Designed miniproteins, single chains, continued (5). Designs and how they scored, part 83

Each design is a single chain, and the fold is of that chain. pLDDT is the mean over its residues in the fold that is shown.

## One batch from the design tools (miniprotein)

Design m18881
Fold by ESMFold2-Fast:
Structure m18881 (fold): chain A 92 residues (1-92)
Amino acid sequence: LREEAEELEEVDPEKAAELYIKAGRELAEQGDYKEAAELFVKAAELLESVDPKNLKAGNLYYAAGKLYELAGDKEKAKEAYEKGEEIFELAE
């Protein structure tokens, strides 16, 4: 999944984001919260590159923030939440 997502980043960023979300969910289920959060941030960044007002990207940043909190990385959690908030404000 992750290798396929990497190949699709420039060709089909929305599909790449879908694959990163799937891989991130699998990692979160395994307890790999930090890596799962990193993949959700990657997916959110790809969706933002297509549409900077994409609410799905905002939701992914928020999910990444929660996963970073579970991983004990409060600084990255804060950064992810702030990114999600920016998107939600743009979507007003």
Scores: mean pLDDT 80

Design m18882
Fold by ESMFold2-Fast:
Structure m18882 (fold): chain A 66 residues (1-66)
Amino acid sequence: APPLTEESIIGEELFRELHRRHPDLDLADRAALRALITEEARRRFGVTLSEEMLERVAEMLVAALS
């Protein structure tokens, strides 16, 4: 399990918000998806996500839309 529970909560909230705002999100490009997650984290929380959390949010979006 990841050591930072608060970062995990932020990641889950980013997933929910991105899924809600972009229900038609095209997942064709993982790099573009990661860039979108990074930008939203900065805009909403003023934070830079760890690589582990960034990948987790990307995987959650892929799982929800696949």
Scores: mean pLDDT 73

Design m18883
Fold by ESMFold2-Fast:
Structure m18883 (fold): chain A 98 residues (1-98)
Amino acid sequence: SREGLLERADELEAQAERLEEAAGHFGQAAYLYQLGNYAAADEHAARGAALLGPEVGERVAAASPEEQIGLLAELMTQAYGEAARLRAEAERLREAAK
């Protein structure tokens, strides 16, 4: 139904917004790690991980200091990429609902 397509599009956009927020936190965390501001970096990494759930939180917690910047950059890229895909799907569903 038209209503079902719009509801699904809204869900995908909400998921994309959560992924974009998480990606922003991971990017900020990676930047702060490069500056040596580990406390602020850890806060941003934790906030990003909390948006994506316990599996991501466990990966971040398990990473060594040497692995942190690379992992956070990877998580940021993956989250932005997934968000872009979800937004494209939402736009397609909204167009189909017309």
Scores: mean pLDDT 89

Design m18884
Fold by ESMFold2-Fast:
Structure m18884 (fold): chain A 98 residues (1-98)
Amino acid sequence: DLERLLEEITRAFERGYRAATEAEQLRERARRSGRGLTPEEQQQLDELLRRAEEEFRRLEELIRQVEREMRRRGYSEGEIRERIGEALAEGLARAERS
């Protein structure tokens, strides 16, 4: 189902972007305070980065699946880019609302 795959792209991007943003915020707080990360913060950072990597890897697989399915259905490359772009934009919007 194409709509299901596009929604999965939206969710994967939302989760990946959120994890990456939280990781960057944690690093930035440590930099601004002039302190290093605590062991607990380092563990949290590593977990957030691993989660982001897993979600973005899944996103790449989902994008390839959507591209194959849309090409099989006769969509143009422009339509494929637009549809995937809309799903990614929605994922970003959801992440930023959190």
Scores: mean pLDDT 88

Design m18885
Fold by ESMFold2-Fast:
Structure m18885 (fold): chain A 71 residues (1-71)
Amino acid sequence: ALTIEDANGNTLIESIEAADVREMAGTLERTPDGYRLTLNMDQPGYARINAGTIVGPDGRPNEKDIWIEIK
């Protein structure tokens, strides 16, 4: 599973299955249970996951860009 966290460790998204993550703002780390994205932001903003990057449980990639609001 992929867990996306802000710089303070707040969970933004849970349980996304990821095979390939290329275009992301921040640092992506592989864990035993999936991936962890740490956003290197000192101010609120947005992160983007490009279409075709995250593969869901059915083996299909995301069809559209995903925008994540950082609060």
Scores: mean pLDDT 54

Design m18886
Fold by ESMFold2-Fast:
Structure m18886 (fold): chain A 80 residues (1-80)
Amino acid sequence: MLSPEELEREAQDAVAAAKGHIAEMDRLLADPNASQRERDLAAIRAMAVGLVVGTFAEHSPEAKAALEAIKAAVRRLDAA
């Protein structure tokens, strides 16, 4: 098992990564020149990060919020 300090650091790193992927999905949503392929790839990459963030969701309210934010961003991008 990871130490509590290692667990906290990994959770923070995962949340930071999630925020980056959410920002990229929102950028692609706002970009009229973005292809469907670029949007699909961004969503897939964000969902992969979501699996890591989901591991910390029981221990970190911030990780739980980040997971829900990824799901919401993917839904916005898929609806466009």
Scores: mean pLDDT 82

Design m18887
Fold by ESMFold2-Fast:
Structure m18887 (fold): chain A 70 residues (1-70)
Amino acid sequence: MRAALAEGARVAFDAAVELYRQGDYRGALEALEAAEELARRAGLSLEEVLGPEGAEEFRRIRDEARRALE
């Protein structure tokens, strides 16, 4: 079921990007946490699931959303 977990991680990441665009920083962080957990359960890195550009965007959104909630 690694492929299903990886797909779930991508779907959660896409949701996080949309929530971030809407200014829902808390929702974005929760969706990013879900994506990371699904990738971890699949035994895959963020780069393996999202690609190098997607992994960089993941980290950027996470860091920016965390700063916005300070």
Scores: mean pLDDT 86

Design m18888
Fold by ESMFold2-Fast:
Structure m18888 (fold): chain A 81 residues (1-81)
Amino acid sequence: SLEEELEEKLKELKELVDELIELLEKKGKPVTEIIAEKLNLIGLELDVELKKKKGVPLEEIIKELDEEIKRLKEEIEELKK
């Protein structure tokens, strides 16, 4: 179902944010940068809930999450260099 797909994408997003935070900590990045990534995740989760309440199609929400997941994967790969 689309609801299961959305839940799976949100889980992937959370796992990527955890990986990003661990890399930032390993590279000795400031605590403020780590906090900013945590706040960004909270903001994304709230945005999903608000869009659902507004009746935005789940397919559209999933597409937007896929774009954010792609962005995070690219950021993680850049940090590994």
Scores: mean pLDDT 85

Design m18889
Fold by ESMFold2-Fast:
Structure m18889 (fold): chain A 66 residues (1-66)
Amino acid sequence: SKLAEGAGKIAQLLSGASEEVARKAGEAATRAAMEGKDFAEAKQVAQEESGASERTAIAAAGGALM
């Protein structure tokens, strides 16, 4: 979705992660946010599902909860 793509781009820009990893983190964070999960939960889901660093997961969760 466009929201997941936006979250992934924010993660890539802020953390320097690869496009693939940032996109996966953005998709996971956006899904968690759509399920009503808070920032901490979205960050955890993003990190767990994408294998991204905590920094990338934080950026993805922030983007998803905009």
Scores: mean pLDDT 78

Design m18890
Fold by ESMFold2-Fast:
Structure m18890 (fold): chain A 81 residues (1-81)
Amino acid sequence: MVEEAQKYIEKAKEALKAGDYEEALKYARKAHEFANQAGEEGLEELAESLELMAEAYRKLGDDAMANAARVDAQVVREELE
């Protein structure tokens, strides 16, 4: 499901650029779901979706969720070879 993850990553990036942080979070969460379904093949998309979720949460003022997503993204990136 890497293709679907990439599609929602692009939608999340567009929403962030437009200042629609709630829409960006929705799309980033969709990207995360599809990347997780892809398993090891989706680790790059999984990390990117978590980074986008962290940015959206930060823009929405949810610092706790933003920090949690950022830490999760770092863990995923450490697993990438």
Scores: mean pLDDT 85

Design m18891
Fold by ESMFold2-Fast:
Structure m18891 (fold): chain A 62 residues (1-62)
Amino acid sequence: MEEDLRKIEEALSRVAEAAAAGDFDKAREERDKAVKETKDPELAKKIDELGEEVLARAEALA
């Protein structure tokens, strides 16, 4: 559980950093990489959903 949470946190941090810099293409790439690298389908789904939420919020702030 803690390892899974750390992976989610790291992935979302990369997405958020790219989005905050205005590089939404890189933010999407980081999300896609995190989903692809994750072997657990439930964890991959959470990363995908939360990454989309982070992107939506960053775009709204831009």
Scores: mean pLDDT 76

Design m18892
Fold by ESMFold2-Fast:
Structure m18892 (fold): chain A 75 residues (1-75)
Amino acid sequence: MEELKKEFERVKKRAEEAIANDDVEGLQKALTELSKVAAKIYKEYLKTNDPELKKMYDEAVKLITELVRYLREKR
């Protein structure tokens, strides 16, 4: 669980940096990594019913939605 939280925070920071630098390639990579982390969080949530994991999953889904929207606007 702690490793998953650290992985999620690291990917969030990369996404934020990509947005700040208008780095479309970095943002696409962050989106791919974030999708993988969200899937891992969801699997652990199904096993544990940990409300902290649900909160992280909800945050990941919101961020994915924001990144997809940002990428569409940069087309």
Scores: mean pLDDT 81

Design m18893
Fold by ESMFold2-Fast:
Structure m18893 (fold): chain A 68 residues (1-68)
Amino acid sequence: SASEEQLLAAEDELLRLYLTGLHRGLSADEIRAAVEAKHAELLAQLPAEQQPALTRGTERILAAIDAE
């Protein structure tokens, strides 16, 4: 569905932002701030039914940052 495709695109964008930040040598705090800001931006653009799934995906990325 279009809704599912939007969720997958949003999750992919957040993951790429995280990986790009790591590649550029940004600090954990800088990457966290960027991911949180992008999550808020993307969440506003998603259908309400997909918002919980995006939040869970974001939480997994933030956990990965904290594990470093």
Scores: mean pLDDT 86

Design m18894
Fold by ESMFold2-Fast:
Structure m18894 (fold): chain A 78 residues (1-78)
Amino acid sequence: TKKAQEAEELAKLASEYGRKASELLEEAAQAGDRDLVQQGEQDQAALDELYEKYPELKELREKMEELKAKAEKLLAEL
């Protein structure tokens, strides 16, 4: 069905954005921000600082969540 195809395409895009976010986190760690990356998983202030240094990371994660939500909504309508 068209909705199933759209959901699959959105899920693939979400996975791609998630992969890019993971790659950027690895680059940040290699650039000397390893502690900030690790602390960002547990502390909001550290996460905010990480997003200020790497605004692309915030954008990638927001896009991933948006696409996941759209895919889940389409699947729920099937």
Scores: mean pLDDT 82

Design m18895
Fold by ESMFold2-Fast:
Structure m18895 (fold): chain A 75 residues (1-75)
Amino acid sequence: MEYRKKLEEVGGLTNKAMQKLAEALKTQSVEEVRKLADELIEEFRKKIKDEKLAKLGVEQIQAALAMFIRRKAEA
């Protein structure tokens, strides 16, 4: 029961981090966005106590960053 709430919290934090990265790419350089991603990953790891859930969230953020950078390069 508590695990479902934990999954929702992880999903919410991951989605918010991805949204911040997408917004930053509109106004900032790729280098600056990579630095922001590193900061968001650090905050995520600090907030999520479960190591496996933290790893899954970090991988999602990293995948989103790679996708956003690729889209910017194609523009």
Scores: mean pLDDT 77

Design m18896
Fold by ESMFold2-Fast:
Structure m18896 (fold): chain A 98 residues (1-98)
Amino acid sequence: KEEALKAGEAAREGGEKAMKGAGEKGDGVSAAAAGISASGGWASGEIGAKSGKGKEGAEGAALSARAAAEAARRAGSKEGEKAGEEGYKKAEEYAKKA
């Protein structure tokens, strides 16, 4: 339950930093994609926690963080890509415990 919420927060934090990195490169499309992924990861954790599907919610959060990292990579933001990958790794660890 708590692990799913932590996975969602990790995905949101990493995805928001990925969005910022892509935006700093002037790539509004990649920044929007990373921001949507950040919000989706948070929502996955929240929904998983509330529905008793904490593991699935945490796994969804991890996938969302990876999507944000990929968006930042396409924008050429190495810092944004790294932040999204850190969000993914944290969310994966929470998914293993959920």
Scores: mean pLDDT 86

Design m18897
Fold by ESMFold2-Fast:
Structure m18897 (fold): chain A 96 residues (1-96)
Amino acid sequence: SMALEELKKKLAELEEEVDNFLNVTFPLSAGTFSSAQALLDHLEAQAQRFINQAQALLAQARATGALTPELEARLQAIIDRLQQRVADMRAAIAAT
């Protein structure tokens, strides 16, 4: 269906944006931020934006009847990966 095709397209675009975000390696001493905490706050805000987008797509897929177990799993994987990345960054900052 067109609804399923559009949701798959939006999901693929979100997956690409999230992969780009998660594949960024950054030093904790990045001179663009006043502190490691300021960097973490910025990255947490960006991660939350992607989580909100994934949740919106999940809600849309459910509302249109286009939600499949595969799409639900892919959307949940985005949320889980972003939450794990934030947790890893918090742990790394706490270790310095």
Scores: mean pLDDT 79

Design m18898
Fold by ESMFold2-Fast:
Structure m18898 (fold): chain A 130 residues (1-130)
Amino acid sequence: RAPPPAPAVYDPSRPLNNSKEIQWFLNVTLETLLALPTAGPFLRLPDVATEAPEWADLIDDPLSLETIRARLELQQYQSYEEVRRDLEQMFLNAAIANPAGSPVEEAAVELQRVFDEFYAELEAQKKAAS
């Protein structure tokens, strides 16, 4: 059977090179990450008082997928590079707050792989348009 049609705001016959197309691509990427079974530890910020009391002292830029989604909804991202930087900061925060080999570290590796696949496709499209 045919796959579902692309969202109305994206025209696949055009290069992904304007802000509306970038916002659509970023939204699809983030919704994909949010839907992953391994996304649980990254869905929201921990409760500092009960779950992560040291978080406030260790983490200067607390970030979750919910935080990144809220920034997308407010149109605060102009490029996939800005979203990538926030995702990398979120993974770095997880590495600071959790021991090596933890389930959270394994989840971060999977989320980064999925994001990198979307990022590589966008980069390939930009190179073809140049």
Scores: mean pLDDT 67

Design m18899
Fold by ESMFold2-Fast:
Structure m18899 (fold): chain A 102 residues (1-102)
Amino acid sequence: SQAQVEAAISKAVSLQEKVQELLSKDSLDSNEINTLAEELESLAEELEELGLELEAFQVKEFAKALKRNPSKEVLEKLLSFLQELPAKLKAHLKSPRETKTS
C-alpha cells in the first residue's frame, strides 16, 4: 500500500495546482470543474481502498458541491483540504489503521 499512498499524495498535489489555477481565473469553466470533480472522485476511491473513509467521504462531497454549485469559496475550502491531505497520508503510512498481529 506504500505505492498507493504515494500515488494518492501525487494526485493531491496535482489537484492543489489545478484548484489554484481555477482560483486565479475570473470565471469558472464548467468543463474544467467537471474534470476536477471526476479527478476528486478517483482520489476518493483510492482513499477508500487505503481505509481513509472519512477523507474519501469529504472528497466526494467536494466533487458533488462543485458539480451542483461551483464557486471560489468551495474551491478555497477544497484547496485547504488538499493541502492537509499529504500529511495525513504520510501519517497513515507510518501508523496505518491496523488490527494485525506481528
Scores: mean pLDDT 81

Design m18900
Fold by ESMFold2-Fast:
Structure m18900 (fold): chain A 70 residues (1-70)
Amino acid sequence: SMEEEIRTQVSRLIQDFADRMRDRLTPEQMSEVARGVVNLMDEGIKEGKSKEEVIERVRQFIEEQERKYS
């Protein structure tokens, strides 16, 4: 399903973020970002956004978090 494809891609984005930011974030901060990503994904799905729109919003959020913690 589209939801399964979104969840799979978002999971990979979270894992890639965790790998890049492991030495810059505490486990608590990492969990906070992951929760934010999941909430953003779920809201986009509920609003009827396309897969591409949901993934792009998640990607932009992750980029903002990387800048915040750099």
Scores: mean pLDDT 86

Design m18901
Fold by ESMFold2-Fast:
Structure m18901 (fold): chain A 66 residues (1-66)
Amino acid sequence: HHHHIKELERIYKTLEELKAKGVTDPEEIQKALESIPGVKKFTIKSQEEADKFYENLKKYLEEIKK
């Protein structure tokens, strides 16, 4: 589904930008993701959860693009 894929791409791009800026605070990451139009509510309680989500999302997007 195109809408779902585009939403995930925006989330992934946002996470990459946050990493590039050195943002590691889970609250800042959560707020940035919630600010993306069309994204469903996310709850990220720790940097570990954010990192795991980023890794899983990267693998998922790579699989779809094959």
Scores: mean pLDDT 71

Design m18902
Fold by ESMFold2-Fast:
Structure m18902 (fold): chain A 68 residues (1-68)
Amino acid sequence: MREQISRASKLLIDMVQKAREENWSLAQVEERFKALIEKLEAEGLPQSVIDSIKATAQVYLARLRRQQ
C-alpha cells in the first residue's frame, strides 16, 4: 500500500516537473492528472490508495491555481 502511494506520488511530481518544463496550461495539467487517476482506478488499486493519490493531485492543482 505505502509503496504504491509513494510510486504514484513520484509520478505526480514528475508530471508537475514536465508541465513546468513544457509550459503546460492549468487545464492540461488537470487533464493529465485525471487521466493518471483513471488509469490507476482501472488497474484495480484499493480505493484508499486512489483517494490518497487524488488528494495529492488536488494539492498540486491548488498550488498551480493560486500562482496563476
Scores: mean pLDDT 74

Design m18903
Fold by ESMFold2-Fast:
Structure m18903 (fold): chain A 99 residues (1-99)
Amino acid sequence: MYEALDLLKVAAIFDAELLGVELTLEQLDKLLEEIGEDGFNEFVNAIGVIAETVLFKKPREEAVKALEKLEEIKSKLKDEELKELLDKIIESGKKLLGL
């Protein structure tokens, strides 16, 4: 696997854990296969923005855009387990941001 993608997977796992959601490498591999590298980069960036906003009490504007990006990614998914996983991340993020 590409070294940069491995680092993105690790980042996604830690950021999701901060949001109270457990991510596995198997789930991330399935997601990468379904949405491709560009979609996966958008997914990881979106979770990171939400986690950073929660941790550092930053303005919600960028986190709201990140949640919208996760909803867009979810709409492109065909795997029901991955859809449920993104729902858990989105709902947890909304709850932690008071949305």
Scores: mean pLDDT 84

Design m18904
Fold by ESMFold2-Fast:
Structure m18904 (fold): chain A 63 residues (1-63)
Amino acid sequence: VSLEQLQEAARRTAAELVSQGLSKEEAVKRAVATIEAYAASKGITLSEEERKAIEEAAREGAE
């Protein structure tokens, strides 16, 4: 799994959550948590920079 794939998943998840009626802030928080949980389940350790990139992608999706 690449960082680009995790970013795309975060963007899509945030967009879907907003479409379901969540606030932008709640959608971003849940999308990031979902992607972090997925990465952990695959044994992937995310750096601070990678977490920041995933959060940024989620914020773009929530727009």
Scores: mean pLDDT 84

Design m18905
Fold by ESMFold2-Fast:
Structure m18905 (fold): chain A 93 residues (1-93)
Amino acid sequence: SMIEKIRKLAEEAIEAIKNKDTESALKLVKELAEEIRRAAEETKDEEVKKKLLEIAERLVPIVEALLDDKDYELAIGVIKKATEEAIKLIEEA
């Protein structure tokens, strides 16, 4: 399932941040953004597609900036929120 893959990537990225493995965390967040982009390309709902693409586009730069600032709690929060919003959009499509 695409939703299960998105959840797993988010959980693995959060775990990497908790372990202060910021390089693995960033790689996993890039993979998460790519899976969200794939979900956007597979939907026939143009509004859902637009929102998923906006989430995917913003996720990597925001998390990278927060990790550079060592703002780990906020980075985890951003990943959780983006993942929950993406899954809700995919389930609504």
Scores: mean pLDDT 89

Design m18906
Fold by ESMFold2-Fast:
Structure m18906 (fold): chain A 100 residues (1-100)
Amino acid sequence: SKLEKLKELWEEIMRLLNEIDEALKNKDYEKALELLDKLKEKIDEFIKLAEEVLSKEETISAIETLIERLRLLLEKATNPEVKKKLEEIIKELEERKKEI
């Protein structure tokens, strides 16, 4: 079902966020950037499917949860390239939230 696929995408996104946190703790910035690119792809897939399956309010709530998790990573990030990438993803999510 589309709902089952949405749940799988959310679980994959949560896993990627945890892997990024570990990469940042290990100062593996190359891996963190690769994982952030993969995260962005999965978030884009999630939001597209969420708009089809969830209510507007549920979709906005999910985006707000993602923004919160990314902001926590941004607070821990010291590498300028990682910070820039996190800020870009957060800004894109805030813009997408306005269009839902």
Scores: mean pLDDT 90

Design m18907
Fold by ESMFold2-Fast:
Structure m18907 (fold): chain A 93 residues (1-93)
Amino acid sequence: AKVLTAEKTETVQMPANPSPVGISITVTVKTEGLGDVKVTVTATATAAGSPAGTQTREEDAPAAATVTGTGTALITTAEDTDVTLTGKLTVTE
């Protein structure tokens, strides 16, 4: 396959905070013999009563057996709550 995708979801317990906090998620995929690739990572943070935070990063990576991407999303929480953080990794040769 010329394109690989992987997703990871984590639940992060966060206290109330008056400003956006950056939370990061790392996603890894086995490339199985792809050459040099373009890596796109989208991180999305969601919590009840808060606007969703989404950030996308793109990077070129050399040929490797695995590709790891780290995405960061910003979220503000009015109360102590569980934040759902989803990272989507896309690898394109």
Scores: mean pLDDT 79

Design m18908
Fold by ESMFold2-Fast:
Structure m18908 (fold): chain A 100 residues (1-100)
Amino acid sequence: PPLQYIITIDFTYADGRIQRTTIISDSQQDALNSVRDTLLRAAATGRVQRVSITIYAPTSLPDAQAQALQQQLTAIGQDIGAQYGITIDPITLRRIPATT
């Protein structure tokens, strides 16, 4: 089956290094779980200063579902950021246009 959720996470470390992790999932729940686990593992190192998350959602995915994913990831990011003292950037939602 086609993969529907692509999420990139940029971790900025105290030394200014940026590490990108890409998550690809065929379900919204798996995407949420993968992002949460990835954020927790990075936060546990004590070396992450800033996190930027971008969601790439195809235009075939309903806007309500894409927005729900963005809001749920925002909540997860803010919770982890508050717990570990990490700055979380506003989550970027990018719609990938369907090619006609």
Scores: mean pLDDT 82

Design m18909
Fold by ESMFold2-Fast:
Structure m18909 (fold): chain A 106 residues (1-106)
Amino acid sequence: EELQKAIEEYNKAKEELNKATSEFDRAASRAINLLRQRGTPEEAEAFERRYREVMEEIRKLSKKGDEYLKAGTVEDAKKAVEYYQKAIDLAREGTEWARREAERVR
């Protein structure tokens, strides 16, 4: 059944997002600690602000995905997966950014 398959894809995307945001949180925590120890206070504050902005965007995207899934159609379930994929991509980009910042001040 197409709806069941779409729900399975959504559940998989949700698990993938949880993993991606966990990796982003870990990378960001490391970068913030290194910036505080080896960078300037201004760089650390700028990083923390951008990190919060990215995390807020991830939350907004996942919330939109959850709202689409609640509509209960195959089309809406597919849109839910699309929004989760955007959130996953944003979390992965955030992880790369955080790792580059940590490497810069290493």
Scores: mean pLDDT 88

Design m18910
Fold by ESMFold2-Fast:
Structure m18910 (fold): chain A 59 residues (1-59)
Amino acid sequence: MDVVEAAKQLVDTAIDMLKQGKWSPGLARGAVSVGISALNSAGQTDLAKELAKRVEEAL
């Protein structure tokens, strides 16, 4: 699984857990920050911003 696929999966999982009330907003942001950092390191800055926005809109 590449970095992009891994980051998308992590964000989708965090949003799902957040919507189910199983994770706090802080925990969800902490988890997705790892994926966002990996995307930025891979030069996928626009995708990183898009995924960060999806998390914020789920709050």
Scores: mean pLDDT 78

Design m18911
Fold by ESMFold2-Fast:
Structure m18911 (fold): chain A 74 residues (1-74)
Amino acid sequence: ELEEEVRRLARELGFSDEQIDAWLADPEGGLEEVAKLYQEAPDEKLDVLSRLMAALHRLLGLAGPDATGKGNKK
């Protein structure tokens, strides 16, 4: 499910299936690459890139200890 979310978001940003597969094979490296893209992206793409980063974080388990709420509304 998280893998499919990463694929959907990356395709929406115009990335190739080959690049998406590389990120799924190395989520740590993929997260670093996407984070760099996020820093350079215009506001319009920040939301999609942020969601992609969140999905990659979940694949790595980095978001596990911060699961404090059932809704992060803001």
Scores: mean pLDDT 71

Design m18912
Fold by ESMFold2-Fast:
Structure m18912 (fold): chain A 87 residues (1-87)
Amino acid sequence: SSLSELGRELSKLAPKDFGRTYQRLSEFLTREFGIDLSPFEILGNLTEVLNKMGVPVSKQTDFLLELFKALYEGDEEKAREIVKKYT
């Protein structure tokens, strides 16, 4: 999917930091939504996870970019605000 393509392109820019961000994403989704998936399973099921969260398809790319930025910076309060904005 286009989201998987985006994720792959982003990982090329800073692979070590994006590994950490995907780990933070997994931890965030487990705590806030009860989604108990590993970072690798989230990568494989990203579109389904976003659909389950209620993020509209037209906004999923913007949602991911804002969410990854917040999680990269460790700002979980901002991550929660982003979820409310898009869901």
Scores: mean pLDDT 70

Design m18913
Fold by ESMFold2-Fast:
Structure m18913 (fold): chain A 120 residues (1-120)
Amino acid sequence: SLEEVIKKIKEIYEKAINEVKRLIDQGASVDEIVEAVAKAFREALKIAVDYAKSLGNPELAKELSEKGLEIMNKAIDEIRKVLEDPSLSKQEKRDRVIEIMKKAYEELIKTIKEFYEKGL
């Protein structure tokens, strides 16, 4: 169901936030943090895309994949800029990265809902 897809994406988001907090607190590299963000987002996007395919809608699956990758790439670019900013404290970097991730997942969930509302 769509509700189960959204539930799983929220669970991936919560796990990703905790992992990114841990990596930032441990002084992990920008590339390591970005890869953790990208991996989790790709996992969330795959759940939505696989659900669209399971409903026999490969066109919706393709559009979700393309839009999801756009959301991910924008978030990653913003996260890199935050992590590479020498004027920001570790706490400020953590807070801003989490806010970017939250907005990216909210946009992904909104996109999924809008696409399924048009497909019914």
Scores: mean pLDDT 88

Design m18914
Fold by ESMFold2-Fast:
Structure m18914 (fold): chain A 69 residues (1-69)
Amino acid sequence: SFDLEELLEIMRLILENAVEEAPDMKIEELREKFLKGLPEFVESRGLPPEAVEALRREIEEWFEELEKK
């Protein structure tokens, strides 16, 4: 079994790191890149298909919060 909460925490760390490594990248482009790569990420980690939707929501909500800052 995997812990969804832990997975979401890991995703947030990945997103934070990506923004720091590519500060000149447009936020919308970075979001699209992560959303496009999400099915491959889930498959490569052996996660259940339900993780795709949970991570998609987390990514979208994380970028929405970043926009408010």
Scores: mean pLDDT 78

